# Designed miniproteins, single chains, continued (5), part 109

Each design is a single chain, and the fold is of that chain. pLDDT is the mean over its residues in the fold that is shown.

## One batch from the design tools (miniprotein)

Design m19784
Fold by ESMFold2-Fast:
Structure m19784 (fold): chain A 73 residues (1-73)
Amino acid sequence: SSEHVAESVDRAIAGAAAAPGATFPILDSEGKVVGEVKGLDGATPLEVKVVGEEPKVFETGKEAHDYILSKVA
């Protein structure tokens, strides 16, 4: 469901902020990878890759969160 995807997005962004340089998956309700998030220099900027979309970079976690939900939820 869209709610499970939103929870996965929140976890991925929090993980990327806590462990810069590591990639964190975004999962759908079936556990399939629908995207990933990576911190590029500390907690921000965040590189976001969503399946079917071009990679994008965001200066804030809120912008990354809103973008991902617009594409996957």
Scores: mean pLDDT 77

Design m19785
Fold by ESMFold2-Fast:
Structure m19785 (fold): chain A 77 residues (1-77)
Amino acid sequence: SKENIVKLIKEDGTLYLQSIGVPKNKRESAVKELVSCVENSNNEKELYKCVTLVFQKYLPNKPHYATIMAGLFVNTL
């Protein structure tokens, strides 16, 4: 369910964002935006687009890497 996914992102999201290289001072805001992606997306395609934009925002120097990590993130949810 969306509620279980949101809970996992809130509990483990900062560790995941650290593993993919998001700076420490931006991880909390990135988690909030990822939660918003899950809550406001109606299907996997919308979720993928939303998560991709969040990762590109927080990994601006690595757009291709951000796109790959977004796909992996959505596929593990």
Scores: mean pLDDT 86

Design m19786
Fold by ESMFold2-Fast:
Structure m19786 (fold): chain A 58 residues (1-58)
Amino acid sequence: GLTEEQKEAIREGLRKLGYSDEQADFIVENVEEYGDVERALEQIVRELKEKGIELPGL
């Protein structure tokens, strides 16, 4: 699983991309399932866009 420091870094990055706190928590929990932080973030962002969730600011 991810370390606490990695989870914090992911949450901060997601907030900068315009995700809500609840969305960031959900994404952090899912990142552990993909086994790689960078690839998991890319995959999750893609899935959210496919579901019609757009990122403000980028």
Scores: mean pLDDT 65

Design m19787
Fold by ESMFold2-Fast:
Structure m19787 (fold): chain A 70 residues (1-70)
Amino acid sequence: DKKVQEAKEQIYQELYNALRAEHEGNYVASSIHLTSAQMIIDETPELTDEDIEEVEKKAREAFEKELKEK
């Protein structure tokens, strides 16, 4: 549980940073952050597809909300 939660938090941060970098036109940084997120997923076999979907959705919704308020 705690290990999965920590991995989800790290994946969230990487995905959020990737979305921000892409929005700023920094596609290289975005690619690096996406690769880091995938590596964390690959290194955490306890993560289910549902866990991955949940964190991806959370990151996208948080970033979209930030953009709508600007």
Scores: mean pLDDT 83

Design m19788
Fold by ESMFold2-Fast:
Structure m19788 (fold): chain A 93 residues (1-93)
Amino acid sequence: MSPETQELERLKRRVVELAREAGVAEEKLAEVERHLDAAVEAYAAGDLEAAIEHLDRALAVLAEAEPEAKDPFLLAVAQVAVASTLASLKSKL
């Protein structure tokens, strides 16, 4: 597994943990995890555009959870982590 794919796997674990601690509903948390898993798989397969699309969708789901978050700072950290990775991948296009 490439170092970049390992970084994306670490991002997935961190984002899911932060969102769970922030009080994101289980249904939305599962949706975020599905998109992050799909992003990791796409990146590992060399499909950068698909990886970007899935990260963008994960970020959108996290944004939808903002009004219901018990800890808005933890949710913001999760959003920034996804957004920073998304910006980095887009710069490689």
Scores: mean pLDDT 85

Design m19789
Fold by ESMFold2-Fast:
Order: C-alpha cells, then sequence, then structure tokens
Structure m19789 (fold): chain A 120 residues (1-120)
C-alpha cells in the first residue's frame, strides 16, 4: 500500500540517520557546533517525515489506532530529541560522543516501533 511504502521510506531515513550519528560519535575531529547542527537537521527531517506518514495514514482512512500510535511515536520522539538537543548545547566536549550514541538509540527505537506498526 501507499502507507507501507511511506513507512519503508521512513525506516530507510532513520537507518541513514543512525549511520550518520554512529560515524559522528566515532569522529574525534567532530566539533560541538558540527554535532549540534547535524542533530538539528536530523531532528527536523525525522519530524517532517513522521508528519508526512501520519498525513498519508489519515488520507488513506487507516484504522484510528494506527494513526494514534504514529502520533504518539512522533510526540515521544519530539520531546526526547528536544531534550537531547538541549543536552548537546550544554555539554562538555567529552560528553558529545555519548549524547550522539543516545541519538543512535533514539533512531533504533524509531525503526523498531515503525516495524511493529507496519506488522500490525
Amino acid sequence: SSLDEKIDALIALHEEHRRLLREMAADSSLTREQAIAAFERIRAEDLAALEEVIAAAEAEGVDQSIIENLRELKDIYEDASDKLLEALRLAEDSEIPGLLETAVEMEETLIKDLEDIKAS
């Protein structure tokens, strides 16, 4: 279905973001400013893509429970990613790799939850 294709594209986006975040966490030359700018971009792309999938689900008239699960996933991610972004802005340079690893775990959670929604 159109929704399945959009969920697959969203999973692929999160897999790419997970890869980028892992590379950044391992990069000893990465500046705090570069980490913040990259995470701001990743967060904005993730939120926009989640909104597009929710809009597609609503347009296709899928079960309300699926739409509610997608909205809850977006809301949880929005809050968690905002807190992580604030933590990155306040962090010492030595803390940046650990915060980027937390961002990797957030992308892994999104992938898993989207796979679970698709399977339902």
Scores: mean pLDDT 90

Design m19790
Fold by ESMFold2-Fast:
Structure m19790 (fold): chain A 81 residues (1-81)
Amino acid sequence: SEVEELYEELKKAIEEKAPVEEIAKLLSQVGRATIEQYKPSKEELEKMQALMLEIMEGVEKEAPTEEILKKAEELWEVIKK
């Protein structure tokens, strides 16, 4: 699925320490594709937005890659339904 492909690109970008703007673009694309394909509830959207914010904060703070990847995996668990 487009969402799964975008999620894999996001994980790779995080692992490769891609620029913040590239990771932000991928997060935006994951969010858009998820809304279009799965039509998440308001509660699910709020959880996704919170996790996306935590991922961006981690990238900006240069947190350990493993910590950022854990947040990306949490985001994927919300998307997988």
Scores: mean pLDDT 83

Design m19791
Fold by ESMFold2-Fast:
Structure m19791 (fold): chain A 73 residues (1-73)
Amino acid sequence: MEELEKEVAKKRKELLADPSLSNEEKEKLVLEYFARLAARRNPELARELLDSLPETDDPYVQELIELMREALE
């Protein structure tokens, strides 16, 4: 867990320092990076989690679920 948090924090800091990216693009790239990193570290557990999650009305959670599904391709 700590390694994942550190990697995400490092990536967020790198993206914040990049002047070529908009704030919206930076947030999207952080979410994509997190989803891909989580899926890559444990793809079997990620698939099980996605299949077991109840339906949610939170658009942020829905976006993370879709990004994880795409990362598991």
Scores: mean pLDDT 67

Design m19792
Fold by ESMFold2-Fast:
Structure m19792 (fold): chain A 105 residues (1-105)
Amino acid sequence: MKITLTLSGPFRRGDRLEVTLTIENKSEKEAEVTVTVRVDSPGLRVHLEVKVNGKLVGSAEVRGGQEATLTIKVKPGEKVEVHARVEATADTPLGRVTITVELKE
């Protein structure tokens, strides 16, 4: 399973957006969750946190022109929360942030 969320501007300096994606492993097997965040524009940054059943398991900061990937193992029935905080440090009329979450068994 693959989910892609795209956040597109315009963004104004000082804007903050918080996005939470929740994925549950409903399979009978341990699954691997890969979270990829890409920031296309200068003036945007993303602070990424990934939690499994409320416990922090990974984090990254992603700035304009950068990409970060976090891979986490998830047991049957566990929930993964992907928290992305997007901040605009400058006016960014064509800004774009892409968050991809992929679940593989």
Scores: mean pLDDT 83

Design m19793
Fold by ESMFold2-Fast:
Structure m19793 (fold): chain A 58 residues (1-58)
Amino acid sequence: MEAAALTARHELERAGREHGLPELGREYADKVAAAIRAGDYATANAIAAEFMRELEEA
């Protein structure tokens, strides 16, 4: 649980930085990590998908 949440956080933050949107990356990383820690993987996946869509539109 914790390891998965930490990994997801780091990956989303990195993706945000690479696209020039570090604040967006941190915001989505926190939301995904919180969902993973709560055991709500459906919400975590939905949030991650939305973040990827926003990066593609940027």
Scores: mean pLDDT 80

Design m19794
Fold by ESMFold2-Fast:
Structure m19794 (fold): chain A 65 residues (1-65)
Amino acid sequence: GSEAAREIGALFAEAIDLGERTQRKLSDEEINEVKERLEKEYGIEVTDEQLKNIQALAETVASLL
């Protein structure tokens, strides 16, 4: 599972980074910026479901700070 594992790792890393930086719920505009970054930088297609999971994880990380 080379490519899928790499994509999951990238999504997880972005969620942690966002949680540390924002410390709040992301706006739709911010979510779209994350989607564009992941698509351009890693060449992955990010679904709305994956974005919701990233947001939820980022909020969890932020709550631990």
Scores: mean pLDDT 69

Design m19795
Fold by ESMFold2-Fast:
Structure m19795 (fold): chain A 94 residues (1-94)
Amino acid sequence: RLLREAEELRERAIEEFADRIYNGYLRGGARGKTKDGVTAVASREEARELARDLLEGVNKGEIRPLDEGGKAVAEEAREVGRRVRELLERAREE
């Protein structure tokens, strides 16, 4: 159960970040650029890939926030990573 909860939590977070990236509320990194220099995505699948990279990169310390908005997003990504790790740790005890 806890292993499934960890996977579901991670997937929900990826979908939430992907929706924000796809709709332009959150920049998913520097992979795509519009004329304005912001990240652009062609599809929701691309947005999901960027969301996975964001979650993984922040938790690995490879992505650093440049402004207060970026710091808030990084905190969200770290909190998701922490909760997933806690669920996985408890699943190992069951």
Scores: mean pLDDT 67

Design m19796
Fold by ESMFold2-Fast:
Structure m19796 (fold): chain A 100 residues (1-100)
Amino acid sequence: SEAERRRLLEEALREVEREHGPEPASEEQLRRARELIERARERKLELADEAGLPEEVKEEIEREAEELLKLLPTFTAAEVERLIAALEAGLAKVEARKAA
């Protein structure tokens, strides 16, 4: 049922894109994504420091965030929503591990 629901939503999204073309991301979506990218970056850096990871890992975290922020204005509304969902899920898993 959950897999079927996802398939129907993906099909509906493809129908909308077929009729109207890919919708560009709104300023609100871009703002929310930027906030989540920054929060994920800060949280990953905190965890890297706590774990005593080498400087190269911290540099990679910074680079990934910078690259994502540079690409963000080129994303469609659907791509930004997918990114937001992934970032929120990632942050939730990190918080759950810290609480446990």
Scores: mean pLDDT 79

Design m19797
Fold by ESMFold2-Fast:
Structure m19797 (fold): chain A 74 residues (1-74)
Amino acid sequence: MAKVRLTFSDGRTVEIEVDEDGTVTLRDSREAAPRTSKGDPAALLTGWELLAVARYAIEEGHEIVSREVLEDTL
């Protein structure tokens, strides 16, 4: 399982978790429910959800101020 937390300049946090089955769970501090996607592990390695989150932060004028690896056991 791999898990990364991103913190944005406005205090928003997003956690992205990838399990051995290729299930991605995205947890946004501003959303009540996590988003879950079942994808091809090769596609998940491209960091599509991570890139989308980073892109939205840049477009909304919020910067990623920290990136923490919480788990790295894939």
Scores: mean pLDDT 65

Design m19798
Fold by ESMFold2-Fast:
Structure m19798 (fold): chain A 55 residues (1-55)
Amino acid sequence: MKQLRDQVREMKDWVLEEARKIKKMSETVSEDKVKEERKKLVDEVYERQIKISEA
């Protein structure tokens, strides 16, 4: 299952990049909007992670 590990790492890399963008926006943008975007990202990541894990 080495392919699964690679896919998980790719997802983490992507998530980290998106998370950084959201955190940076948090410094300038309203926290309300940031929380919504963060939750949306988390939800999407969780869904993809479950799919990969189930594979």
Scores: mean pLDDT 73

Design m19799
Fold by ESMFold2-Fast:
Structure m19799 (fold): chain A 80 residues (1-80)
Amino acid sequence: MPEIVMKEQLDPVGVGRIAGMVGVALGDREKEVSDEKLAEIGVEIAKEVGYYKIWTQEEFDQLEKARKILEERVRTEDIA
């Protein structure tokens, strides 16, 4: 069913926030963050900040994982 397979652009506010936060975090935590997470975040920044295209189920799953990680980081930083 063509619902999620044709994912539109992500919320620009959310994308901007994620990109900004990740950029700052990577500058300081790049060595502490696992290579897998860095790769996912890197791809996320490139796609969400500049390139919005049709997402496959696999790509969408990767986005959700990265998003959850970033949100968890932000929440931890916010309370601390």
Scores: mean pLDDT 52

Design m19800
Fold by ESMFold2-Fast:
Structure m19800 (fold): chain A 62 residues (1-62)
Amino acid sequence: GDDLINKAASTVGVSADFLKLSLEDAISAGGTATDIKDAVSSSKSQEAGDLIAKVFEELKSK
C-alpha cells in the first residue's frame, strides 16, 4: 500500500515514486526480495531492508 511505500522511501531517503519504479524494474528483471533486502540492509539499516523487502513482495503479488 501507499503508506508502506512512503515509509520505506522516507527511511532510505528517496521519493516514493522513485522507489516504486526502481522495485518494479527489479521485479521485471527477475530480482528477488532477499537480494534487495540484503543490499539495503548493508547500505542503510536492517529496518530499511525489511521495509523494502515487504514493499517488493507486495508489488510482486500484483
Scores: mean pLDDT 79

Design m19801
Fold by ESMFold2-Fast:
Structure m19801 (fold): chain A 73 residues (1-73)
Amino acid sequence: HMEKLREELQKLAEEARAADVPDEEVRERAVKLIGELEPELSEEERRELVEEESVERRKLGLKAAELEKERKK
């Protein structure tokens, strides 16, 4: 299911961040992980899922930064 896939992708990203792995390599690992968990998805669909997760994380990061500014100001 997509929730499990998202959870695994998040875990991968956190672990890679702790190991100081570049974002490009994290994306490559994520595409591979999606292929293992959701083998029925095409390569294009796997890349779209990785990009969608990346965009969502950027949106959440920007929102968190905005809220932090509002709380301090």
Scores: mean pLDDT 66

Design m19802
Fold by ESMFold2-Fast:
Structure m19802 (fold): chain A 87 residues (1-87)
Amino acid sequence: MDELLEELKKKLEEIIKDKELLEEVIRAVNNAVKAIRENSDDPAAVRTLGGVLIHEIRQLLEEKNVPEEEKEKVIEALEEFVRRAEE
């Protein structure tokens, strides 16, 4: 989990150039990861919690008027993180 989280954070830092937005996204990820870690033995729970995180971040990026290309890259990074976390 810790290696997956650090990999996700590095990808987000490369994609998101706005430091304030990056901090908000990382904060949301850190909050969700606590719940995901507590449910790491339940792939269905991890997938559900990951889906909630992805939805919350998508809404945040839309509210902040982030370009579609940047939004897609962020969401792809989150989907890959959730997929690997449920393994």
Scores: mean pLDDT 81

Design m19803
Fold by ESMFold2-Fast:
Structure m19803 (fold): chain A 80 residues (1-80)
Amino acid sequence: SEAEELKKKFLELLDEIERLIAQARETGDPALVERARELIEEAKRLYKEALPLLSAIDASSLAVRLAGAEFEVELVERQI
């Protein structure tokens, strides 16, 4: 379904964001932080589009993961 496809794309974006954040923490490369921020903004747009199609539980869990990624990117930026 469209909901499943949007959820899959969102999860793929979150996985990429989390990978970039981890790599930025390891390497200290600010370009990776900037790329993670770009993908976070894309994930926010996709989340808004998917929200009407998501279950309340999925919407909540995905929002928590996205908020966690935003928090982590801020911490990494301050570290490097």
Scores: mean pLDDT 86

Design m19804
Fold by ESMFold2-Fast:
Structure m19804 (fold): chain A 63 residues (1-63)
Amino acid sequence: MEEKKKELEKRIEETDPNDLGAVSELIAEAIRLGYDELLEKIKEKFGVGVPTREQALAPPEPA
Protein backbone atom coordinates (compact mmCIF):
# COMPACT_ATOMS: atom_id res chain seq x y z
CA MET A 1 0.00 0.00 0.00
CA GLU A 2 1.27 3.48 -0.88
CA GLU A 3 0.69 4.81 2.65
CA LYS A 4 3.33 2.48 4.12
CA LYS A 5 5.80 3.50 1.42
CA LYS A 6 5.22 7.22 2.05
CA GLU A 7 5.51 6.74 5.81
CA LEU A 8 8.83 4.92 5.43
CA GLU A 9 10.13 7.55 2.97
CA LYS A 10 9.28 10.29 5.48
CA ARG A 11 11.06 8.38 8.26
CA ILE A 12 14.16 8.11 6.03
CA GLU A 13 14.20 11.90 5.61
CA GLU A 14 13.70 12.55 9.35
CA THR A 15 16.14 9.93 10.68
CA ASP A 16 19.46 11.01 12.19
CA PRO A 17 22.27 9.42 10.10
CA ASN A 18 24.25 8.85 13.32
CA ASP A 19 21.44 6.69 14.75
CA LEU A 20 22.63 3.35 13.37
CA GLY A 21 19.80 1.48 15.10
CA ALA A 22 17.15 3.59 13.38
CA VAL A 23 18.96 3.28 10.03
CA SER A 24 19.07 -0.52 10.41
CA GLU A 25 15.33 -0.58 11.16
CA LEU A 26 14.64 1.46 8.01
CA ILE A 27 16.69 -0.99 5.91
CA ALA A 28 14.92 -4.00 7.44
CA GLU A 29 11.46 -2.46 6.91
CA ALA A 30 12.20 -1.54 3.27
CA ILE A 31 13.42 -5.10 2.60
CA ARG A 32 10.40 -6.60 4.39
CA LEU A 33 7.96 -4.48 2.35
CA GLY A 34 9.92 -4.91 -0.92
CA TYR A 35 10.56 -1.22 -1.62
CA ASP A 36 13.84 -1.47 -3.53
CA GLU A 37 13.73 2.25 -4.39
CA LEU A 38 13.67 3.11 -0.68
CA LEU A 39 16.74 0.93 -0.13
CA GLU A 40 18.55 3.05 -2.72
CA LYS A 41 17.40 6.24 -0.96
CA ILE A 42 18.72 4.93 2.37
CA LYS A 43 22.04 4.05 0.71
CA GLU A 44 22.33 7.53 -0.83
CA LYS A 45 21.33 9.44 2.31
CA PHE A 46 23.34 7.49 4.91
CA GLY A 47 26.23 6.25 2.76
CA VAL A 48 25.81 2.65 3.89
CA GLY A 49 26.35 -0.52 1.92
CA VAL A 50 22.75 -1.59 1.41
CA PRO A 51 22.40 -5.13 -0.02
CA THR A 52 20.04 -5.74 -2.91
CA ARG A 53 16.74 -7.33 -1.92
CA GLU A 54 17.87 -10.63 -3.49
CA GLN A 55 21.11 -10.66 -1.46
CA ALA A 56 19.32 -9.75 1.78
CA LEU A 57 16.72 -12.52 1.37
CA ALA A 58 19.19 -15.22 0.33
CA PRO A 59 19.71 -17.81 3.08
CA PRO A 60 23.30 -18.05 4.36
CA GLU A 61 25.15 -21.00 2.90
CA PRO A 62 26.15 -23.53 5.56
CA ALA A 63 29.92 -23.82 5.73
Scores: mean pLDDT 69

Design m19805
Fold by ESMFold2-Fast:
Structure m19805 (fold): chain A 95 residues (1-95)
Amino acid sequence: MEKETLENIIKELEKRIGAKVPDDLPDVERYLILRLMETEGLPLDEAISVLKKLRPKVEEREAEMRANLAKQGRKVSDEAIRLGALERVLVEYFN
């Protein structure tokens, strides 16, 4: 995912949800906090707590995705891999 596109999505979600995520967090984490607030109805503090709790699992999934993509000779951006890993971990956590 292009960084410019991700920042635009974050701005749209902040406007839609009526909340602003701290600027000191990485863009991918900001996006997913907003997604958790929208899809699961979590307040900001709980969404941040869930994301922090899931970080180790996200890192493990990211490493697995990188290894699989390397074996297939596919080149994907670090941001896209991280976003994919985070989405998978969230699906497993809530379903």
Scores: mean pLDDT 76

Design m19806
Fold by ESMFold2-Fast:
Structure m19806 (fold): chain A 75 residues (1-75)
Amino acid sequence: NRSRADRLARQAQRAYRQGRVDEAIRLAREAISLDPDNYQAWGALAGALYQQGRYDESSRYAQRSVQLAVQQGIS
């Protein structure tokens, strides 16, 4: 469900901003499972993984987030 994915992606981003890294990862992955095209969820996942020092995974998922945002007309 796209609407539920959007809500989970926003929750993941809030968790990430609050330093709740493990929660951000779980929420972002759930959002991606519901809507793989949700660029905000991929962005939240990338940010959380960067905070964990998982830089290679973070870089790949950040690139995916940017690619999806561009495809959806978001600059």
Scores: mean pLDDT 87

Design m19807
Fold by ESMFold2-Fast:
Structure m19807 (fold): chain A 92 residues (1-92)
Amino acid sequence: MEEEVKKAAIELLEEIKKLVEEGKSLAEAIREALAKLQEKYSKEVVEKALKLVVELLTKEGLLEIDPESGGITPIEREDALERIEKVIEELK
C-alpha cells in the first residue's frame, strides 16, 4: 500500500503537469488527473495519494487550505510547472 500510494501520487502529479502544459488551469488539471487515477486505483489508494499530493502542492504554494473548512483553493502561478516537476523529483 505505501509503495502503491507513492506510485499513484507520482502518476497524479505527472498527469497534472501534462494537463497544465497543454494549457489547462491547475484546478481543471487536478480534476481531470484525479478522475483518471480513480479508474486505475482503489478508493483508499486514491484518497491517500490525493492527500499526499495536496500536502506537497500546498508546501510549494500551488494550493491553499482553509484551516477551518479544509477547503482547497488552487493558486495560479507562472512557475507552477517548475514547482510540480520539483515535487515529482522529490517523490522519486
Scores: mean pLDDT 80

Design m19808
Fold by ESMFold2-Fast:
Structure m19808 (fold): chain A 112 residues (1-112)
Amino acid sequence: SVEEFKKDLLEIEEKAYKRFQEIKAKAPSMSVEEFEQALLDFLEEVTKEAIELAKKYGYNLILKQIEKLHKDAVERIRKAAEEGNKEEAMRITEQALADIFLLLKFAIFEEE
């Protein structure tokens, strides 16, 4: 149901943002390479959970868009890390999270 989808989505979103805050808190103690890897691993896990959620509820039309958001974010995170810019890598990851969860929220949107 739409209500069950919304509940599952909220649980995934809350866990993702909590984990992201934990990674941000550890950023000063990490090398650029360690931070890059932490963000990439995190984003891969969130993307897999987003895809599984969409598939579970039959929202297959957004799967390619989720995959594209992930791929674009990975490329941008790697470039920011190559420049030694942890703040930019973090910002790109936060934007990718926002975009993925916004896409999932709009998957159930009907035009009136």
Scores: mean pLDDT 87

Design m19809
Fold by ESMFold2-Fast:
Structure m19809 (fold): chain A 92 residues (1-92)
Amino acid sequence: EIAERAIEALELAREGRFEEAGDLLTELRVEHPKSELVLAALAAFQVAEELYEAGKRELAEELLERSEEAIRAGDAERVDELVREAVRELAA
């Protein structure tokens, strides 16, 4: 259920529906404050939003898609790796 709702939020973000995605992830964070998957999904969402605003839409979509796959596998560490890679791209 947590992974499914986190994936739904990232799918909304890929559609450019960042406000709805952010609301859903914030709700998940409040309900599950210790969930590593929720924390990772929030980090991926925030970085994807910044990439999108910076005009790097393809990188934002790639981050969200790969994060969805990692969350579906229950792999929060993989999401953290993807986020770190994307942050380096934002800083360049």
Scores: mean pLDDT 85

Design m19810
Fold by ESMFold2-Fast:
Structure m19810 (fold): chain A 86 residues (1-86)
Amino acid sequence: MSLSEAMSALYSAAKKLSDAEPSLKKELNQALTDLSEAVMAGDYAGVIAQAQKIADIASKSKNKELSKEVIDAAEQLIAVARELAA
């Protein structure tokens, strides 16, 4: 999976969750902004940290199906970022 594919999957999943649970929208949008900045900077440690933060925010959701979709997408992005950091 490419970095751009992993990013697109995470953005899509996070948008679905933020639309379903507006209480998480502010935290998710901030973490997605920080993630975008880390990607633009080539800061793969920052990419991993923000993807982990997005997964943590999603884990607080009562919608376990959408939460799982976000967590799975975040884990895929973390795997890609770790490969690029090596």
Scores: mean pLDDT 86

Design m19811
Fold by ESMFold2-Fast:
Structure m19811 (fold): chain A 78 residues (1-78)
Amino acid sequence: MPTLEERLERGIAALADPSSTVRAVAAHGIAELVRNEDIPKEVLERAVEPLRAALADPSPVVRREAARALEAIEEHLA
């Protein structure tokens, strides 16, 4: 069973996938992990820069899911 850190790192890696569907699922998965799981602040901070890059993604769905994930992270880091 993958750890929460391993699940987050896989999500971050998938944000670079050539498929917009995979990138959207990755951003959504990161948002879901942040909302539902107790992930340490230092681990969550690793997702911030990749998700900010995803805000410039050519896919509107990827941009939307990335924005939601960043909102969830900002709420936990506040």
Scores: mean pLDDT 82

Design m19812
Fold by ESMFold2-Fast:
Structure m19812 (fold): chain A 74 residues (1-74)
Amino acid sequence: SMMKQREKLLQDRKAQLDAARAARAAGETLGPRGGIPTKDWQKVEEQARALVEATGDEAAKRQLEDGLAWLRSR
């Protein structure tokens, strides 16, 4: 079904982003999630998931990355 396919894509995207984020944070001497509180992280992730689910495009993935980067800068 489309929903199961979308969920798998979201999981794969998040896994890739989490790996990249962890590597970046380690290189920059940042804590997990760049020091972002779990509450704020979950909120942005939920918004980003809705975006990716709606479009499923590289543009949506970039918006997700931008949102996560913005949170890390706060």
Scores: mean pLDDT 58

Design m19813
Fold by ESMFold2-Fast:
Structure m19813 (fold): chain A 80 residues (1-80)
Amino acid sequence: MEEIKKNVIGAVKLAAELTGNPELGERYIKEINEAKTKDELIDVVEKAAEEFLRLSKDNPEVQEDIKNIKEGVLKQIEKS
């Protein structure tokens, strides 16, 4: 759990940087640290991805990056 949380936190930090929303990133990092199960962690990742995609709707390249980050971290959680 702890190792996968570090990877998910890294992904959220990258998404926050790409969208220029560090405060949103910090909020989701807190939710990730509070997650106790894989299902809770998946829920936080999906919720974060939806907000970052909404914030980047006018930037197709950033949207593609966010989608790829989401897919990658969800696969890592499932494998862990």
Scores: mean pLDDT 83

Design m19814
Fold by ESMFold2-Fast:
Structure m19814 (fold): chain A 87 residues (1-87)
Amino acid sequence: EKEVVELVKELAKKLLELARELWELVQEADSEEKREELRKLIEEKEKELEKLVEKLKELGLTEESKKILAEAGEELRRWFEEREAAL
């Protein structure tokens, strides 16, 4: 369904953009406490994406929608892991 594909693409893109923008804020953070808070926000966004994938499995996604969600989820996890190692 076109609407589902568009929604999935929009959400995946927004989540990835948010994660990258949060990383910029982490670089500006002058304390470990601020970094910890931002890290938790990123983790929450990752979990939200994961739950969305679970929910959408029941709705019968197109192959394109499944691929977009899987790629976005993996990219977000990889992005976070790399930055967590740097913190």
Scores: mean pLDDT 67

Design m19815
Fold by ESMFold2-Fast:
Structure m19815 (fold): chain A 77 residues (1-77)
Amino acid sequence: MEEQKEIDELRERFRELAPESLARLAVGIVKTKRMLEEGKVTDPKLKAKLQKIIDEMLKRLEEINPELAAYVKEVLE
């Protein structure tokens, strides 16, 4: 489906900036954020927990690869 093609293209772009492990983490952050924005998660407690996980993962990504973290933040805007 079209959404899957966008995610696959995004993964390839992240892989140009970082090893596959970090690219997979970056894709996970984007996918989770999109799910929250689309309202696919309706439980307020789960929504808050997932947002905290995104924030923690972004912080760790900034420590390991600041360029990839900056690019992920641009994608999330």
Scores: mean pLDDT 77

Design m19816
Fold by ESMFold2-Fast:
Structure m19816 (fold): chain A 99 residues (1-99)
Amino acid sequence: SAVQEAAREAARYTETMSSEEAALSAQSLLKRGETKVAIAVLAQAVRTHPEEAKEIAERVLEAAKEVGNEEAAEAAKRILESEDRVKVAEELLEEVLRS
């Protein structure tokens, strides 16, 4: 689908972003209602910057709450509450790319 292709492209670009750039990108996508693409950016950012996973996920969670996006908020919470944040990020990315 067009959404799966957009999510795949966004994940690829996120590999070249700083953690701050990726968080801002996800926030912008959530404000536009592009939930699955925002989750793909969140997931790839955590994979690329595992040391900053908490900060990235917290920023995306705040943005999701501000726009009332429960799906994105739940994705960020799954990362924050996990003992293995990179593994959860990989699972989220696979889920988005299959949808």
Scores: mean pLDDT 88

Design m19817
Fold by ESMFold2-Fast:
Structure m19817 (fold): chain A 68 residues (1-68)
Amino acid sequence: SPLEAELDRVLARLEQAVADGAPYDEIVRLISEAVELINRLEETDPAAAARYRGRLGEVVDRVLAKLS
């Protein structure tokens, strides 16, 4: 779906930003964009949305671990 393709691109950018040590505000912006797309996906495919929420959660956990 177009939303899944866009989510795959946003998550790839987010993974790269985290790997590169990008500024926290950039990482937060990418997370916010992913959340918006997941919320839109949930309207048509709740199962796909749940999978993408899981993937995003893994990235967020890694970001939070670096702050601790």
Scores: mean pLDDT 85

Design m19818
Fold by ESMFold2-Fast:
Order: sequence, then structure tokens, then C-alpha cells
Structure m19818 (fold): chain A 105 residues (1-105)
Amino acid sequence: SLLEKMLKKAEEKIKKSTPEEQLKIFRDVAAKLFILVIFEANVNNVDYTPYAQKLSEKALEAIEEIERIINDPSLTKEQQKNRTIELLRDLVKFAEEIIDEIKKK
């Protein structure tokens, strides 16, 4: 799927990234997921607003957590990357669940 390809590319980028780049990669994926949710809602003639709000809240909470992770001196750089990847996987899965709900309407 498109989401699986996006996730794989983002994970590969995060593994090679700096802490600042990790946050940028996450934000770029979040923005693309937002566009996909709006697109799928419009194609299926459903109001995107409640789905976009849920995704935005989830993404903002994850961004705040990533900012804590990259600034945590107790974590190794590899641990920071792995935790950021897990948050990214969670966000992509959440967006996939939203898109599946939209398609069932």
C-alpha cells in the first residue's frame, strides 16, 4: 500500500538522521497522512473534519513526545531513533484505521 511504502521510506530516513531531522521527517509524514485522509473523505463523500481533528491531535501529541525523546540525555541516539519509529508506526496505523472507516461508508 501507499502507507506501507511511506512508512518504510520514513523509517530508513530516521535510521540515518540527526535528532532535528527525525522531527522534520515525522512532520512531513504527518502532513502527507493529513492530505490522504482529506482526499479519501472527499472521494467517499464524508465530512473529513472529525477525522482530521483526531489525526491532528494524535500527531501533535506524538511530536511533543519526539521533542522529549530527542532531548532526553538518558537515551542513546539509537534508542531515540527506535522510539521515534514506534511513534511513526502508531501514527500511520491510526491514519490507516481512519481511512478504512471512511471507505466503509
Scores: mean pLDDT 87

